# Ledger of designs, part 10: designed miniproteins, single chains, continued (3)

Each design is a single chain, and the fold is of that chain. pLDDT is the mean over its residues in the fold that is shown.

## One batch from the design tools (miniprotein)

Design m8331
Fold by ESMFold2-Fast:
Structure m8331 (fold): chain A 71 residues (1-71)
Amino acid sequence: SADELLEKARQALKDGNYEEAVQLFEEAIKLNPDNAEAYRLLAIAYEKLGDEQKAQEYSDKFAELVRKKAA
């Protein structure tokens, strides 16, 4: 499930396994593309990997989803 993927991804991120975290968050987003938190954490994982462009892309998607939900 998306929730199981998210928990595993969060653990990988906490453990410093950034490449695994990216893969797991991307799979979670495929199952639930409206999960704003998954985009935020994926952006952090890409920042940790030094991929500034991908980090910005997913941070922007997070911000867009949060605005859409609040309006």
Scores: mean pLDDT 85

Design m8332
Fold by ESMFold2-Fast:
Parts: structure tokens; sequence; C-alpha cells
Structure m8332 (fold): chain A 86 residues (1-86)
């Protein structure tokens, strides 16, 4: 995880609405493995800092889990599995 991704994670924990809305749009519309891997790294850092800070993103993660995209399903499973460990 880069220092830049850690900084984004801190802003999400602080409740940055613009970043949260941007992540929701990425989760809804992106099928790009590199973009979703970046988001995975950020959300794992969010979960390490404050697991409750992911709550605004849970509906988008649940929708990704039900997606026809294998990339989105794998991403959502990874985040939800990681959440169980913190």
Amino acid sequence: VSDYQKEIAKKIVEGDEKLIERLKLILKNSDNEEILKGVENILKEVLKIDPKAIEPLLPALEEALKSDSEVQVKFAKEILEYKKKV
C-alpha cells in the first residue's frame, strides 16, 4: 500500500463525502482490475483504521457481489472477507 493510498484511506475514515461518492461510482461502473486493486488497497487500510468507516460503501459492495462481472465479485468478496478479520 502506497503512502498516497494511506492518505486517501484517512480522508475516508474522516468522512470525506466527495471521496466516498467517488468510490461508490467506481464500484458501480468499473470493471478494470487495476482500478479495483487500488480501491481494494484503500478499503483494506480504511478497515485497519476504523472498520465502521466502510458502512457507507457496504451497499455498493453488496451490489458488486451480485454483479455479472467476475472482477467486481472477486473484489467485493476480498473486501468483505478482510472485514471479518478486523
Scores: mean pLDDT 81

Design m8333
Fold by ESMFold2-Fast:
Structure m8333 (fold): chain A 72 residues (1-72)
Amino acid sequence: SLEEKKKEIREKYEKEAKELQDEINRAGREAVRELRDDPEEVRLAEEQAELLIRGVKERMEKKAKEEIEKLE
C-alpha cells in the first residue's frame, strides 16, 4: 500500500541518519580523547560534531519527504 511505502521510506532514512549520527559521535569521542589537554580544540570538535549531526538529520528528512512526494 501507499502508506506502507511511505513508512518504509521514513524508516530507511531514519536508520541512515542514526547510523551516520552514531559514526559522528564515535569519531567525536575519539577526537576529544586525543585533544583532552586543549579545551578550545575539544569545544570546536564538539561544535563541529553537533553541526554535522544537524546537517545529516535535515538532509535525510528532506530526502524522505522528496521520495514520499514522488509517490503521490
Scores: mean pLDDT 81

Design m8334
Fold by ESMFold2-Fast:
Structure m8334 (fold): chain A 58 residues (1-58)
Amino acid sequence: SLEEKAEELLKEIEKNLDNPEKFKELLKELGKLAEKMSSELRKKIAERFEKILEKRNE
């Protein structure tokens, strides 16, 4: 499902918080998936992504 694919990408993004190049590539992939999502799913995934970004800025 789109949700499962997005969850896997979020896990990869979290693993690569200290690798700027990989982080950028994974963000592009997540953006492409977001185009196919419902507004509700997109919001849910965005909230999880925001929490991951908080960790990067620590």
Scores: mean pLDDT 78

Design m8335
Fold by ESMFold2-Fast:
Structure m8335 (fold): chain A 77 residues (1-77)
Amino acid sequence: SAQTAQAKANFIAGVNALEAGDYETAAKNFEKAVSLSTNPTARAEALYNLARAYEGLGDHKKAEEYRKQAEELRKQA
């Protein structure tokens, strides 16, 4: 679907931004990927990478919260 394609595009853009050290752009793209993902496995992966982006931003509390959400979804899958 167009929504699934958009989620994947945002996820890829987020990974590229994360690798470049652009944590603000990475977080925005992973937030979009999370919001567009209905598959629990894909959503958990996006949440895990969103946590990595927030670690890069120095927001350790948000990073831990998103990591816990990702782990919970992985246990449910």
Scores: mean pLDDT 88

Design m8336
Fold by ESMFold2-Fast:
Structure m8336 (fold): chain A 57 residues (1-57)
Amino acid sequence: MDLSGEKVIKLQELLRKLGFNVPVDGVFDERTKAAVANLEKLGFDLAKLDEFVEQVK
């Protein structure tokens, strides 16, 4: 499932809660990509992002 702007904003809020310094602007830029890549190293899958974001709310 592709990341929509709304999911990107939720992802950025989640990343900030996890200690990543990313803007919350709905743009999937280099900083957001780098933070996501770090989450993927921990076994996080973008395909499961929707479920993970829903759990955080």
Scores: mean pLDDT 68

Design m8337
Fold by ESMFold2-Fast:
Structure m8337 (fold): chain A 58 residues (1-58)
Amino acid sequence: SDLQQAMQLGQQVFTTLSQQSGQLSRSSSDPFSTLQQQLSISRDITNQVMQDTLSQLS
């Protein structure tokens, strides 16, 4: 089912974002820079998921 694949993709995206966020916080001495990077990553991941979902469901 395409829906199950989309749900698994969402779970992977969440896991990746959480891990990426943790690494950025540890490596960055500037919390503002870390926040900007988190927002950028979240935006890119959301766009990628939306595009992939739209392509699969269309």
Scores: mean pLDDT 68

Design m8338
Fold by ESMFold2-Fast:
Structure m8338 (fold): chain A 65 residues (1-65)
Amino acid sequence: KQEEIDLEAQAALFLIQGVVAEKAGDYETAAKYYRKAADLLSQVPGREKDAEIYRKKAEELEKKA
């Protein structure tokens, strides 16, 4: 399923950006990237749990920003 692989690859890139921003203390940018990753993963069958985890992570970071 090439489309699902492409979505997972895009999500992985957004997660890398989110982690980098979070480690730098840029919680607003980190939350933005975690939300983008969660939205992409929510479209991939079997990745709903991961999407929920990253969505909650974004919400927690938004509270810190």
Scores: mean pLDDT 82

Design m8339
Fold by ESMFold2-Fast:
Structure m8339 (fold): chain A 68 residues (1-68)
Amino acid sequence: SAEDAHKSGEAAAKAGAAGDSAAASTGGYQMFLYADNEERHEAGLKAAEAGQAGDSAAASKYGQLAFK
């Protein structure tokens, strides 16, 4: 759902901002699963990939796309 995608993206953004790339990756993946539209779906996938690669700043940025 949009609410679940929003919550997961917010969690990914906060984790990424804190430098926790693993948690940011998890949040991005959840955002990917719950997204109601293509933009959030792709943002969640990109947040998960960035977090997996250790790029917490990019993971945070993509997680924030669920928040807006």
Scores: mean pLDDT 79

Design m8340
Fold by ESMFold2-Fast:
Structure m8340 (fold): chain A 68 residues (1-68)
Amino acid sequence: KAEELIEKAKELLKQGKYDEAVKLAQEALRIDPSLVPKAIELAKLARKQGATAAAFQIYSAIGKAQIA
């Protein structure tokens, strides 16, 4: 189910709904920190779209998931 949040976040990024996408990525990593590799791909997608703030927030969530 946490993996479904990452997939939804990816769709939201493609739609330009960056705040919603970041929120779902943060929730997915809180539920399942093993999703870090998929979250990295999501952050790379955000960077490719020019959504630098969204990418930064996703990378920040990844860092917190790796510590927790």
Scores: mean pLDDT 81

Design m8341
Fold by ESMFold2-Fast:
Structure m8341 (fold): chain A 118 residues (1-118)
Amino acid sequence: LAAHAAAARELLARTLEEITERLRELAEKAKENPEVKKLLEEAARLAERGKEEILAAATAGEAVAVALRTRRELRRLLEEAARKAEEAGDKELAEEIREAQREAEERFEAALAEIGAL
């Protein structure tokens, strides 16, 4: 059980770290649209906080619960960021944000599947 919790924490924390790095890169690309940049920076901070909460989790179940809450909030923020990029006429940025959301969802699914196999 302790080993299962440690493995779950490490895997989910690594997943959120990779997502945070990707979101920071997108925020820099969004410098011409301050509202989109702000949403991407908020999403990156959310992922960083999720990582900290996951590392503090006592059980694998608690770590998974934090990951699922973070995943839902990231989805909301990234969907809003993509919409605002489209409204501003930046179709390329909107598509990059949607791609980053797809990548994040795939990373979460892969991590959760691996934890479920433990």
Scores: mean pLDDT 88

Design m8342
Fold by ESMFold2-Fast:
Structure m8342 (fold): chain A 89 residues (1-89)
Amino acid sequence: SMAELEQRLLELLLEAARAAAAGDLEKARELMEEAEKLAIEEAHKLIEEGKLDISKEEAEKLIREHIEGLFERMRADPEAVAAGLEAAL
């Protein structure tokens, strides 16, 4: 379900934020790349099902920009990002 995928994405992002807080930026980057891939795969599925009125190319661009922005925030203040994600779960 969408809710199960959203929970999985939030769990990956939280694990990435916790890795960044521990100083493991390489692990954080790898987890963020996994989250990006899952978000793109779901966006493509929603577009194909007519549930999202946007091109696959535009969806990929938006997802990559948001993931990159979140990773920069994780580098700047990983504890604050982790706290925000924990509150969303």
Scores: mean pLDDT 85

Design m8343
Fold by ESMFold2-Fast:
Structure m8343 (fold): chain A 59 residues (1-59)
Amino acid sequence: MNDLASEVMRELAPELRELAKVDPEFARKLAIEAANMAMDGASKEEVLKKFKEKVKEFE
C-alpha cells in the first residue's frame, strides 16, 4: 500500500465513521473505492472529490 492511500483513508475516516452508522456496507464500498483510486495514481484531491460526489448520490 502506498502512502497516499493511507493519507486518503485517514482524511475520510471521520466521514466513513458517520456513514457506517447509517449504512456500513456503503461506507465499506466507498472506502475500498477511495483506496483503489489512490493506488491507481489519483491525487488526494481527486479521491476526495469523487467521494463527495458519491455521498451526494446517496443523500
Scores: mean pLDDT 75

Design m8344
Fold by ESMFold2-Fast:
Structure m8344 (fold): chain A 88 residues (1-88)
Amino acid sequence: SMAAERAEATERARELADRLLEAVLAGDIARAKELAYELGRAAAAGGREGVLILTATQIELVGLELDGVLTLEQRKELFEALLRGYEE
């Protein structure tokens, strides 16, 4: 059912958000960009809950930039990858 597909996408979005943040903390920006794209796709399929997960992840990435874990350029690249996944 559409509801089951949405629930599965939401769970995948949560897992991808966690993996994205771990990749950022490990300094693996190439992997983080791949995970950001996949998170965007999962968030789009997850409906409202997927969008909330994506938004919370964006807030966390801004926090990591302010803490000096990400550069502004790296955060912008991750946001672009998230948006690309969400829109495509």
Scores: mean pLDDT 91

Design m8345
Fold by ESMFold2-Fast:
Order: sequence, then C-alpha cells, then structure tokens
Structure m8345 (fold): chain A 62 residues (1-62)
Amino acid sequence: ARELIEKAKKALEEGKYDEALRLAKEAMKIARENKDLESYFEAAELINKALSATGEDVLVPS
C-alpha cells in the first residue's frame, strides 16, 4: 500500500491524474484488505486531490 501511495503522489506532482487515481484506488483496496486505516485514508485523500486537480486543469488549460 505505501509504495502505491508514494507512486500516486508522484503521479499527481507530474500531472498524471488518471494514473494517480488508478494507483490511489489500488492502494486503498490493499490498505482495506490489510486493515491499514492510515494508508486507506491517505489513498482516499489522493483520490480527492486528483479529482479536484481535474477541475483546476479546466481553469488553467496549458
């Protein structure tokens, strides 16, 4: 879970929102299976950030 969370953060930093969402969802699934609540909530926050960034991209199309 942790490695996928770190990869999702990097994808967000690189503007790869679809990849960040995919990685964060996978991390959340693994964290749930391992009862890792901290990683689960962290992955959920990354999903929310990726979705919000999609809206921001519409405001600054570059």
Scores: mean pLDDT 73

Design m8346
Fold by ESMFold2-Fast:
Parts: C-alpha cells; structure tokens; sequence
Structure m8346 (fold): chain A 75 residues (1-75)
C-alpha cells in the first residue's frame, strides 16, 4: 500500500540518519582522542594518556554499538 511504502521510506531515512550520526561521532571522537594524546604527552604522563585514550576508546565503541543497535531496531 501507499501508506506501507511511505512508512518503509521514512524508516530507511531514519536508518541512514543514525548511521551518518555514527560515522560523524566516530570522526569527532577520534579527533578528541588524538587531542588528548597530545595533551598528556606534553605533560609526560604516559599512564594518564593510556588510561584516558582507553576510556575514550571504550566510550566510542559503546556508542557505536548503541547507534548500530538503534538502526537495527527501526525495522
């Protein structure tokens, strides 16, 4: 039906939007991680650098999984 076709089109657009958000979030977080690596390296704090990078990396991985699951749940 026309209504079913429109509903599927809207869901497809929502999936695309979520996947684009996921890609943009990854780019932003990778830039933030790089900035933090530089900041901690300037302080000579290798342990602090490793902990902060690991923390941000886990936050990125968690958010990417959540957004992928959100996209999967739309259909």
Amino acid sequence: SLDERLNLTRKGQQVESVLEMRQNYEKTMKAQIAKKEIEYSKMGDTEGRNKEVEKLGRELDTKKKELLQQADSIF
Scores: mean pLDDT 87

Design m8347
Fold by ESMFold2-Fast:
Structure m8347 (fold): chain A 93 residues (1-93)
Amino acid sequence: GEGEEAAERAREAAEEARRAGEEGDEEKAAEAARRAAEAANRAAEAGDAEAARRAAEAAAEAGRAAGKAGRKGAAAGAGAAAAGIGAEVHAEL
């Protein structure tokens, strides 16, 4: 379903963030980490807890890669997405 597609997008973004982090491309790593966090939020909203957990895990990995590239803001965003694991939409904006 949509949750599984979102989880795959999060995984792809995490791989991109990891490669960009290894290259020292902090803009690319931060962008990829942001995409992973967005995908993790979509997976959580889809109501598939298993896919949401996998997507949040990928978003956390992407955030670490972005942090390694020197983009603290992107890492914090990915960590926030990982904290929102579950079938429910995050409370509070």
Scores: mean pLDDT 71

Design m8348
Fold by ESMFold2-Fast:
Structure m8348 (fold): chain A 85 residues (1-85)
Amino acid sequence: SIEEELNAVLAELQKLLQQYYDLVANKAPQSQIQAVLDQIQALAARLRALLRQWTAQTGRPDVGAALEQQLADTLALLQAQAAAL
């Protein structure tokens, strides 16, 4: 189901976010940090697509829009942090 796919993608995204923060905290090579960011961005694109499908099925565009905005804000923050390294 779409909910099972959403939960799976969210779990993987949380795991990658933890890996990203651990790499930054340990001052890992930029190439390793960038590789994890690329994976986060790819999963974020899939999450956005799944959220749009979920919104269409549930008829809750307000909730879907809020979640997409939170995702966009999080990605923008991560990109800004990576650019500052």
Scores: mean pLDDT 80

Design m8349
Fold by ESMFold2-Fast:
Structure m8349 (fold): chain A 60 residues (1-60)
Amino acid sequence: SLEELQQLIAELFANRDKDPEKVDELLARIEKLRGPDFAAEVREQLAKRPQLEAIRKKLE
């Protein structure tokens, strides 16, 4: 579902710099739901915005 995908993406960003094994598991689940091209795009977005995502989390 869309809600499941949104939750997986949020958890992925939450674990990006903390647990690489968890990140790989979450990416595998996203790939299963939406396919490898979508998972590759998510992986690319994680790489492009490491600083902005860390700042957003701190500014909560």
Scores: mean pLDDT 71

Design m8350
Fold by ESMFold2-Fast:
Structure m8350 (fold): chain A 83 residues (1-83)
Amino acid sequence: SAEREEMKKKLEEIRKFLESVKGKKLSEEEREELEKYLKIAEEIAKKAKELGDKELEKEAREVALEIGIELGLDRIMRGVEKF
């Protein structure tokens, strides 16, 4: 449906942003944007599950996992810099 296509496009936007910040120390603004995108990806996964769209649910979960990894890596890097 059009709604599913819109959700897929939103996940693509999130992936593009994720790729642009990947492998670097996050700014405050970049971290806030990733946290916002994490919530959006989780909401898409929930909606996809309600619609029975297992492929879209999986894609949204994978995006949420990748965001979580980047946020976790940023926290580890910041912890090391404090020593």
Scores: mean pLDDT 83

Design m8351
Fold by ESMFold2-Fast:
Structure m8351 (fold): chain A 60 residues (1-60)
Amino acid sequence: SIEELEKRIREIEERIRELEEKLKEAREEGREEEALELEIEIGVLRLELAVLKLILEKLK
């Protein structure tokens, strides 16, 4: 349903925000390997978010 899709979008947006805060901390502490892993995770989630938003717009 559209509501389930919107819920998934919100869950991903919340995860991205949490990961972006962790990325900021990792960068500030010079944890390069952790920062790279977080960048990859954020990138994957942003791609999923973009796809889900595109699907949502097509279903409206």
Scores: mean pLDDT 88

Design m8352
Fold by ESMFold2-Fast:
Structure m8352 (fold): chain A 57 residues (1-57)
Amino acid sequence: MSAEEAARRGEGAAALGRAVGNEEAAKWGQIGYDAGKAGDAEAGLKGVREAERLLGL
């Protein structure tokens, strides 16, 4: 996964987490977005995977 892809997926996971009231998933999605925007693909991927796991994706 690229940093850009991690940022997009993290943003989506954070938005979904907020929409369904899963605050922990929203936080991990935000971490994935922030890391992806900073160019850290590895940290971005970690945030995205944890958020998606918490959301059952």
Scores: mean pLDDT 85

Design m8353
Fold by ESMFold2-Fast:
Structure m8353 (fold): chain A 68 residues (1-68)
Amino acid sequence: SAAEQLDEALAFLEADPEITAERVGDDTIVATSTLPVEKQIGIVLRLIGDFPGLEVSLSGDTITIRAK
């Protein structure tokens, strides 16, 4: 389910010491990092590939993940 994918995505992001990720409400994760843009894009692509039930967007240094 999308909720299970959110929990897995949060755990994936929390495993990286360069990423600060938190649950915002019931359906959203917000992650920030100081990583270069190329690394942030790599994370977004991995999230899209691994979690097809989730919407992933990147704006500045912020990755936003929402349940579909």
Scores: mean pLDDT 83

Design m8354
Fold by ESMFold2-Fast:
Structure m8354 (fold): chain A 59 residues (1-59)
Amino acid sequence: LAELRAEAERLLAEIDALDPALAARLRPGVQTAMEIGEVEARAAVRELRELLAQLRASQ
């Protein structure tokens, strides 16, 4: 779980650099996922990776 949390924070920081408002909206949900368990944490990390890829593709 600690590795998933670190990866989520890294991805949120990269999203924040591109779209701070989006990162702020995503953060509470990501934090909740990390508290629920590894399955939810892994899903949150996957979603953040997809969003970051979409943001970068649109720039």
Scores: mean pLDDT 80

Design m8355
Fold by ESMFold2-Fast:
Structure m8355 (fold): chain A 55 residues (1-55)
Amino acid sequence: SADLEAQKKEREAYNAFMAPAVAQALATPDPQKSLEILEAAKAAYAAKKEAEAAS
């Protein structure tokens, strides 16, 4: 169904968006810097979705 396809696409988009940030975080020995990378990526994705919803 279209709804299930949309949900799957959103999950895949989120995972794909987060994947490079997770890789960078794992390569970062500083735990605070690592968390900042992940938080920035999550915030960027949330902002992207909010901007799309507001348009």
Scores: mean pLDDT 82

Design m8356
Fold by ESMFold2-Fast:
Structure m8356 (fold): chain A 94 residues (1-94)
Amino acid sequence: GAALVEEIRRAGREALEAIKAGDREGFREALERLMRLARRAFREGDIEALEAAIRELDEALRAAREAGDEETALELEIARGLVLIMLGVLLLTS
C-alpha cells in the first residue's frame, strides 16, 4: 500500500545519502531497513511496494558505481536480485 511504498522510498533516500557521504554504517542500516520492508511487502503481496524497492535499489546502485564503491555496489546487486525473485514469485502466483 501507499504507506509501505513511502517507507521504502525513505529507506532508499537514506541509503543514497549514506553512499554519497561515504557512510558505510548508515548505508548498511538503511539497506537492512529497506530489505525488512521488502520482505514485509512480499508477505503482504504488495507488488507496488516491491517495484518501489527495485527503483530505490537501482538509484543507490548507480550512486555506488559512480563513487567507485565496489563493495557497496555488490551488496546492492545481491539485494536487488533478492527483491526481483520476490516480485517474480508474486507475479507468477497472482
Scores: mean pLDDT 90

Design m8357
Fold by ESMFold2-Fast:
Structure m8357 (fold): chain A 76 residues (1-76)
Amino acid sequence: SAETEERIERVLETGVQQRREGLSVAEIAEVLGVSRATASRLVEELRSRGVRVEDGRVHPLDYYIAQLEAAVRAVT
């Protein structure tokens, strides 16, 4: 949904700006101003989209790389 996409964009922007290796559920909840339960569901959604989630942390750079690879495959 548009709401989910907007939240994903904010998480990715925050990770890039802060140069973080990964964002935890608690950090995502704080960034978005949502409950930890909502942040946990968002992490599950990101994992279902192929984003690497390791030790409870979401890796923003891996998400951008995966999106770029998917875009390349779509035009090849």
Scores: mean pLDDT 69

Design m8358
Fold by ESMFold2-Fast:
Structure m8358 (fold): chain A 95 residues (1-95)
Amino acid sequence: THTFTASVDAIVPREKSKLTVTATATYDGAAPSTNTKTEEVQAPEDLEYSLHKFTATVTVDAGSANVTVTATGEVEIDGEKRLQSTFTYTATVTL
């Protein structure tokens, strides 16, 4: 069993926002493993925007394999998916 952490950097406005990150791990001989994490984020009152680093962790049951982890982020403001921004992070790890 191997655990991978995928990170997405998002620009968060002063308005309360909901950030959803989906991490997907793919590796030889197995179906993809997916984990989704949601967090409410907001820039500090004295800033119009802040950079927020959001992490999702996915676990795979692999022996020796190349594992590719992809994370995608989605931003929702005040219950509206108004700024649907997809952020993709990809890393390949050899086990």
Scores: mean pLDDT 62

Design m8359
Fold by ESMFold2-Fast:
Structure m8359 (fold): chain A 82 residues (1-82)
Amino acid sequence: MELLERAEEHAAKAEEALAAGDLEAARKHAREAAEALREAGLELEAIRLETAAEASIALAAGDEEKAREILAEGRERIAALE
């Protein structure tokens, strides 16, 4: 399905941007990947991707405490859907 291919492509671009230190591009591509997953009906997977991406971006920015908060919020959002 094209939406899953789009999600995978943007997720890969987010990882490449994060590795390059481009936090703005990483966030943009992670968001587009999550939106494609939501359009495909994969809300749980979208939340997991958003949580992992935002936490990784916070860690790259040196904000370990914010990364922990993001992971905790993500776990609560995931638990609410299970």
Scores: mean pLDDT 83

Design m8360
Fold by ESMFold2-Fast:
Order: C-alpha cells, then structure tokens, then sequence
Structure m8360 (fold): chain A 64 residues (1-64)
C-alpha cells in the first residue's frame, strides 16, 4: 500500500540522516514510521505493519 511504502521510506531516510549525524531528524522519522505501522495494523494490514515495524527497529540501531 502507499502507507506501507511511506513507512519504509521513512525508515530508510532515518538511516541516512543518522549516518549524516542528524539524530534528531532520524528519531522523528523512526517515530513516524512506527506510527504508520500502527495505522496499518489498525486497518488489518498485518503484513505491511510487520514490514514497517521491522524497518523502524533496524533504523533505531543507527541512532543508539
């Protein structure tokens, strides 16, 4: 779905911003990706929610 793509792109952007040293932007992008995963789960898109959640968790490793 378009929302799944948006969540995945936010997770990728978070990794890039973290590598650039912009940890504040990276954390905000991770938070937004997690919110999209919650929205997908609420709509019954469990597969999309899991994909976005995993991407956000991976991105979090870049800001820890």
Amino acid sequence: TAREVAGLLLAVAAKIHAEMGDLETARREIENARRIAEELEERGDLEGAELVRRAAEEAERYVR
Scores: mean pLDDT 86

Design m8361
Fold by ESMFold2-Fast:
Structure m8361 (fold): chain A 61 residues (1-61)
Amino acid sequence: LEELYERVRRAVMEALRAGGSREEAVRRGVETFRELVPNPTEADRQALLRAINEAFAEHDA
């Protein structure tokens, strides 16, 4: 769960730092999530959402 969160957060942050749009950053995070978790549980989906929101909050700070 923590590994999933960190990998997704990193993918989103990398896209944002490269000057990508928020849509591109979300796409990168979702692609990373799908590669790591083919059959996501509710906990996995919550980790994805948390990682995306935290990456945006960190970028905007």
Scores: mean pLDDT 78

Design m8362
Fold by ESMFold2-Fast:
Structure m8362 (fold): chain A 73 residues (1-73)
Amino acid sequence: SDEDERSKKILEEEIAKSEKPTSGQLGALAVNAAALGDEETLKRALEMLRKLAEESKDEKEKKILQSLIESFE
């Protein structure tokens, strides 16, 4: 829907302006991309989530991020 497309665009702009995207922003982008059938954006969001998980020193955050990524695979 136009609302989902607009939501995706807002998230993309927020991520682009952010020095470090949050897991919430990337997760929301992945959900919106999946709902729209946007495989390229979904793949990119998942790659960014994987990078965030690899860079995280918090074992709890890392586990949550890995579970989120697995839910799309």
Scores: mean pLDDT 77

Design m8363
Fold by ESMFold2-Fast:
Formats: C-alpha cells, sequence, structure tokens
Structure m8363 (fold): chain A 65 residues (1-65)
C-alpha cells in the first residue's frame, strides 16, 4: 500500500516539515478508510507542535490499515 509506505517514511522523518509533507500525501490516498484518515489528519495537526505526538498518531493509523 502506498499509504503504508508514506506513513512508514513519516515515522523516520527527522523534522516536522518532512513529516507533515509525507502525512499530507498519505491523507489524500487513505480516503477509503475513514478511521485511518482521521488518525492521519490528527497526526498532521499534532506534528507541527510536537513531532513525537504526530508520529504516535501516524503509528495508530498504520495499525488501522
Amino acid sequence: SEVEKLLKEALKAKDADTAAKLLSEALGKAFSNDEANELIAEAISKAKDDLEAGKLFAKLALEKL
């Protein structure tokens, strides 16, 4: 899954800008999974202020795929 690949790359990101970019791309591709989509949106929201919180929500999204 391309969504899974993007989420895994976001978890490896060293900075919030890189993580947010990867998560935003994943969000556009996860439209068929509402629960994963919600968690990705939350990850994007959190990553700006707290990269680790953003990564936590990205990991939860991976578990729902």
Scores: mean pLDDT 80

Design m8364
Fold by ESMFold2-Fast:
Structure m8364 (fold): chain A 60 residues (1-60)
Amino acid sequence: SLRERGERYRELGEEAARRGDLEAAIRYYQKAGMLFALAGDEEAAAEAGRKAREWARRLA
C-alpha cells in the first residue's frame, strides 16, 4: 500500500540520517511525505516534510 511504502521510505530516511548521509535522508523523507499524503495520512506526511526541511537547513 502507499502507507506501507511511505513507512519504508521513512525508515530509509532515518537510517541515512543516522549514518550522516544527509542528501539521501532528505530525499527519503520527501518521498515518504509524498506517499503519506497520497495515502491520506496528513500527520505522517507533515512529520516527514518537517524532517526533510530540518536536514535540508543543516545541509545548506
Scores: mean pLDDT 86

Design m8365
Fold by ESMFold2-Fast:
Structure m8365 (fold): chain A 68 residues (1-68)
Amino acid sequence: MLSDEEIIDALLALPEEKLQAIAELLSALFGRPVPQTREEFRALVREALATSPVLRAELEAFIRSQQA
């Protein structure tokens, strides 16, 4: 199981296009504005992971398919 910080850092290491797609998806799922900064993205992901164990599992699977 990955920590919150490991998941966030892995997502932030993605190409801009993939990072933006994830940011938009999380914003839509949680009714939050699309993050404009790395700090806002980190806050959104931490909130999402604290709220949804299903999302944690999906993000871990996605990271393993990219690079963890």
Scores: mean pLDDT 78

Design m8366
Fold by ESMFold2-Fast:
Structure m8366 (fold): chain A 71 residues (1-71)
Amino acid sequence: MKIDEKEINEALATMYLALLARGRGEPVSVEELAKKFGISKETVRRLAREFAERGLLVYDEEKDTVRAAPP
């Protein structure tokens, strides 16, 4: 079975966002995350919105950045 590298990279990006949610709120660019993990910007935005809906991250659509939610 040929493992989809993109699927692995999406899982790694998800784990990174979970770790970022425990941080201090320094913003990270969606573009930089997409380049870092080799996934689309839209995939990063989808993941960021899912975390934001759970109150774990804040997604700034104007700046296209994500950061940890305040406590």
Scores: mean pLDDT 75

Design m8367
Fold by ESMFold2-Fast:
Structure m8367 (fold): chain A 93 residues (1-93)
Amino acid sequence: SHMIEEILKETREYLERRLELLQRRGLLEPEDVEYAKKKFEELVKEVLEIPKEKLEELARKYGVSVEEVLRSLLYEAASKAISEAIERARKKR
């Protein structure tokens, strides 16, 4: 779907900008950035495996579009990947 491809592009760009900022601030090492990117792609796969009917149900429940549900879930995936990378980095320090 063109819609899914565009949201994925936006979310990947968001993730890359956040990881670059955290690395420049010395909060993440290169290995933690690689971990976050891998974790994000794993979570993306999980989101894309959600049945269309479930996405439509969530859209109806919250009064939003299916696009907004997908966008929310993919940004949550990025946030989770970043949080886990930060926690991983902190445990080494």
Scores: mean pLDDT 88

Design m8368
Fold by ESMFold2-Fast:
Structure m8368 (fold): chain A 67 residues (1-67)
Amino acid sequence: SAAEATALRREALRLISEAYEAIQKGDVEKAKEHIERARKVIERLAGVDPDMAEALRSAVEELEKKL
């Protein structure tokens, strides 16, 4: 549903934001935890909004390159 897609997108973006903040603070362990959680939410989003899930996967991959 559109409501489910919106909720999953918001949760993924929140986790991506928290991972980015952890990277900036040098907290590699916390960044990895947020990235792992983001990937799980993105996988759920792929079943509802595959295009958005692909875009968010790319964003997570760019964050992992900074670890």
Scores: mean pLDDT 87

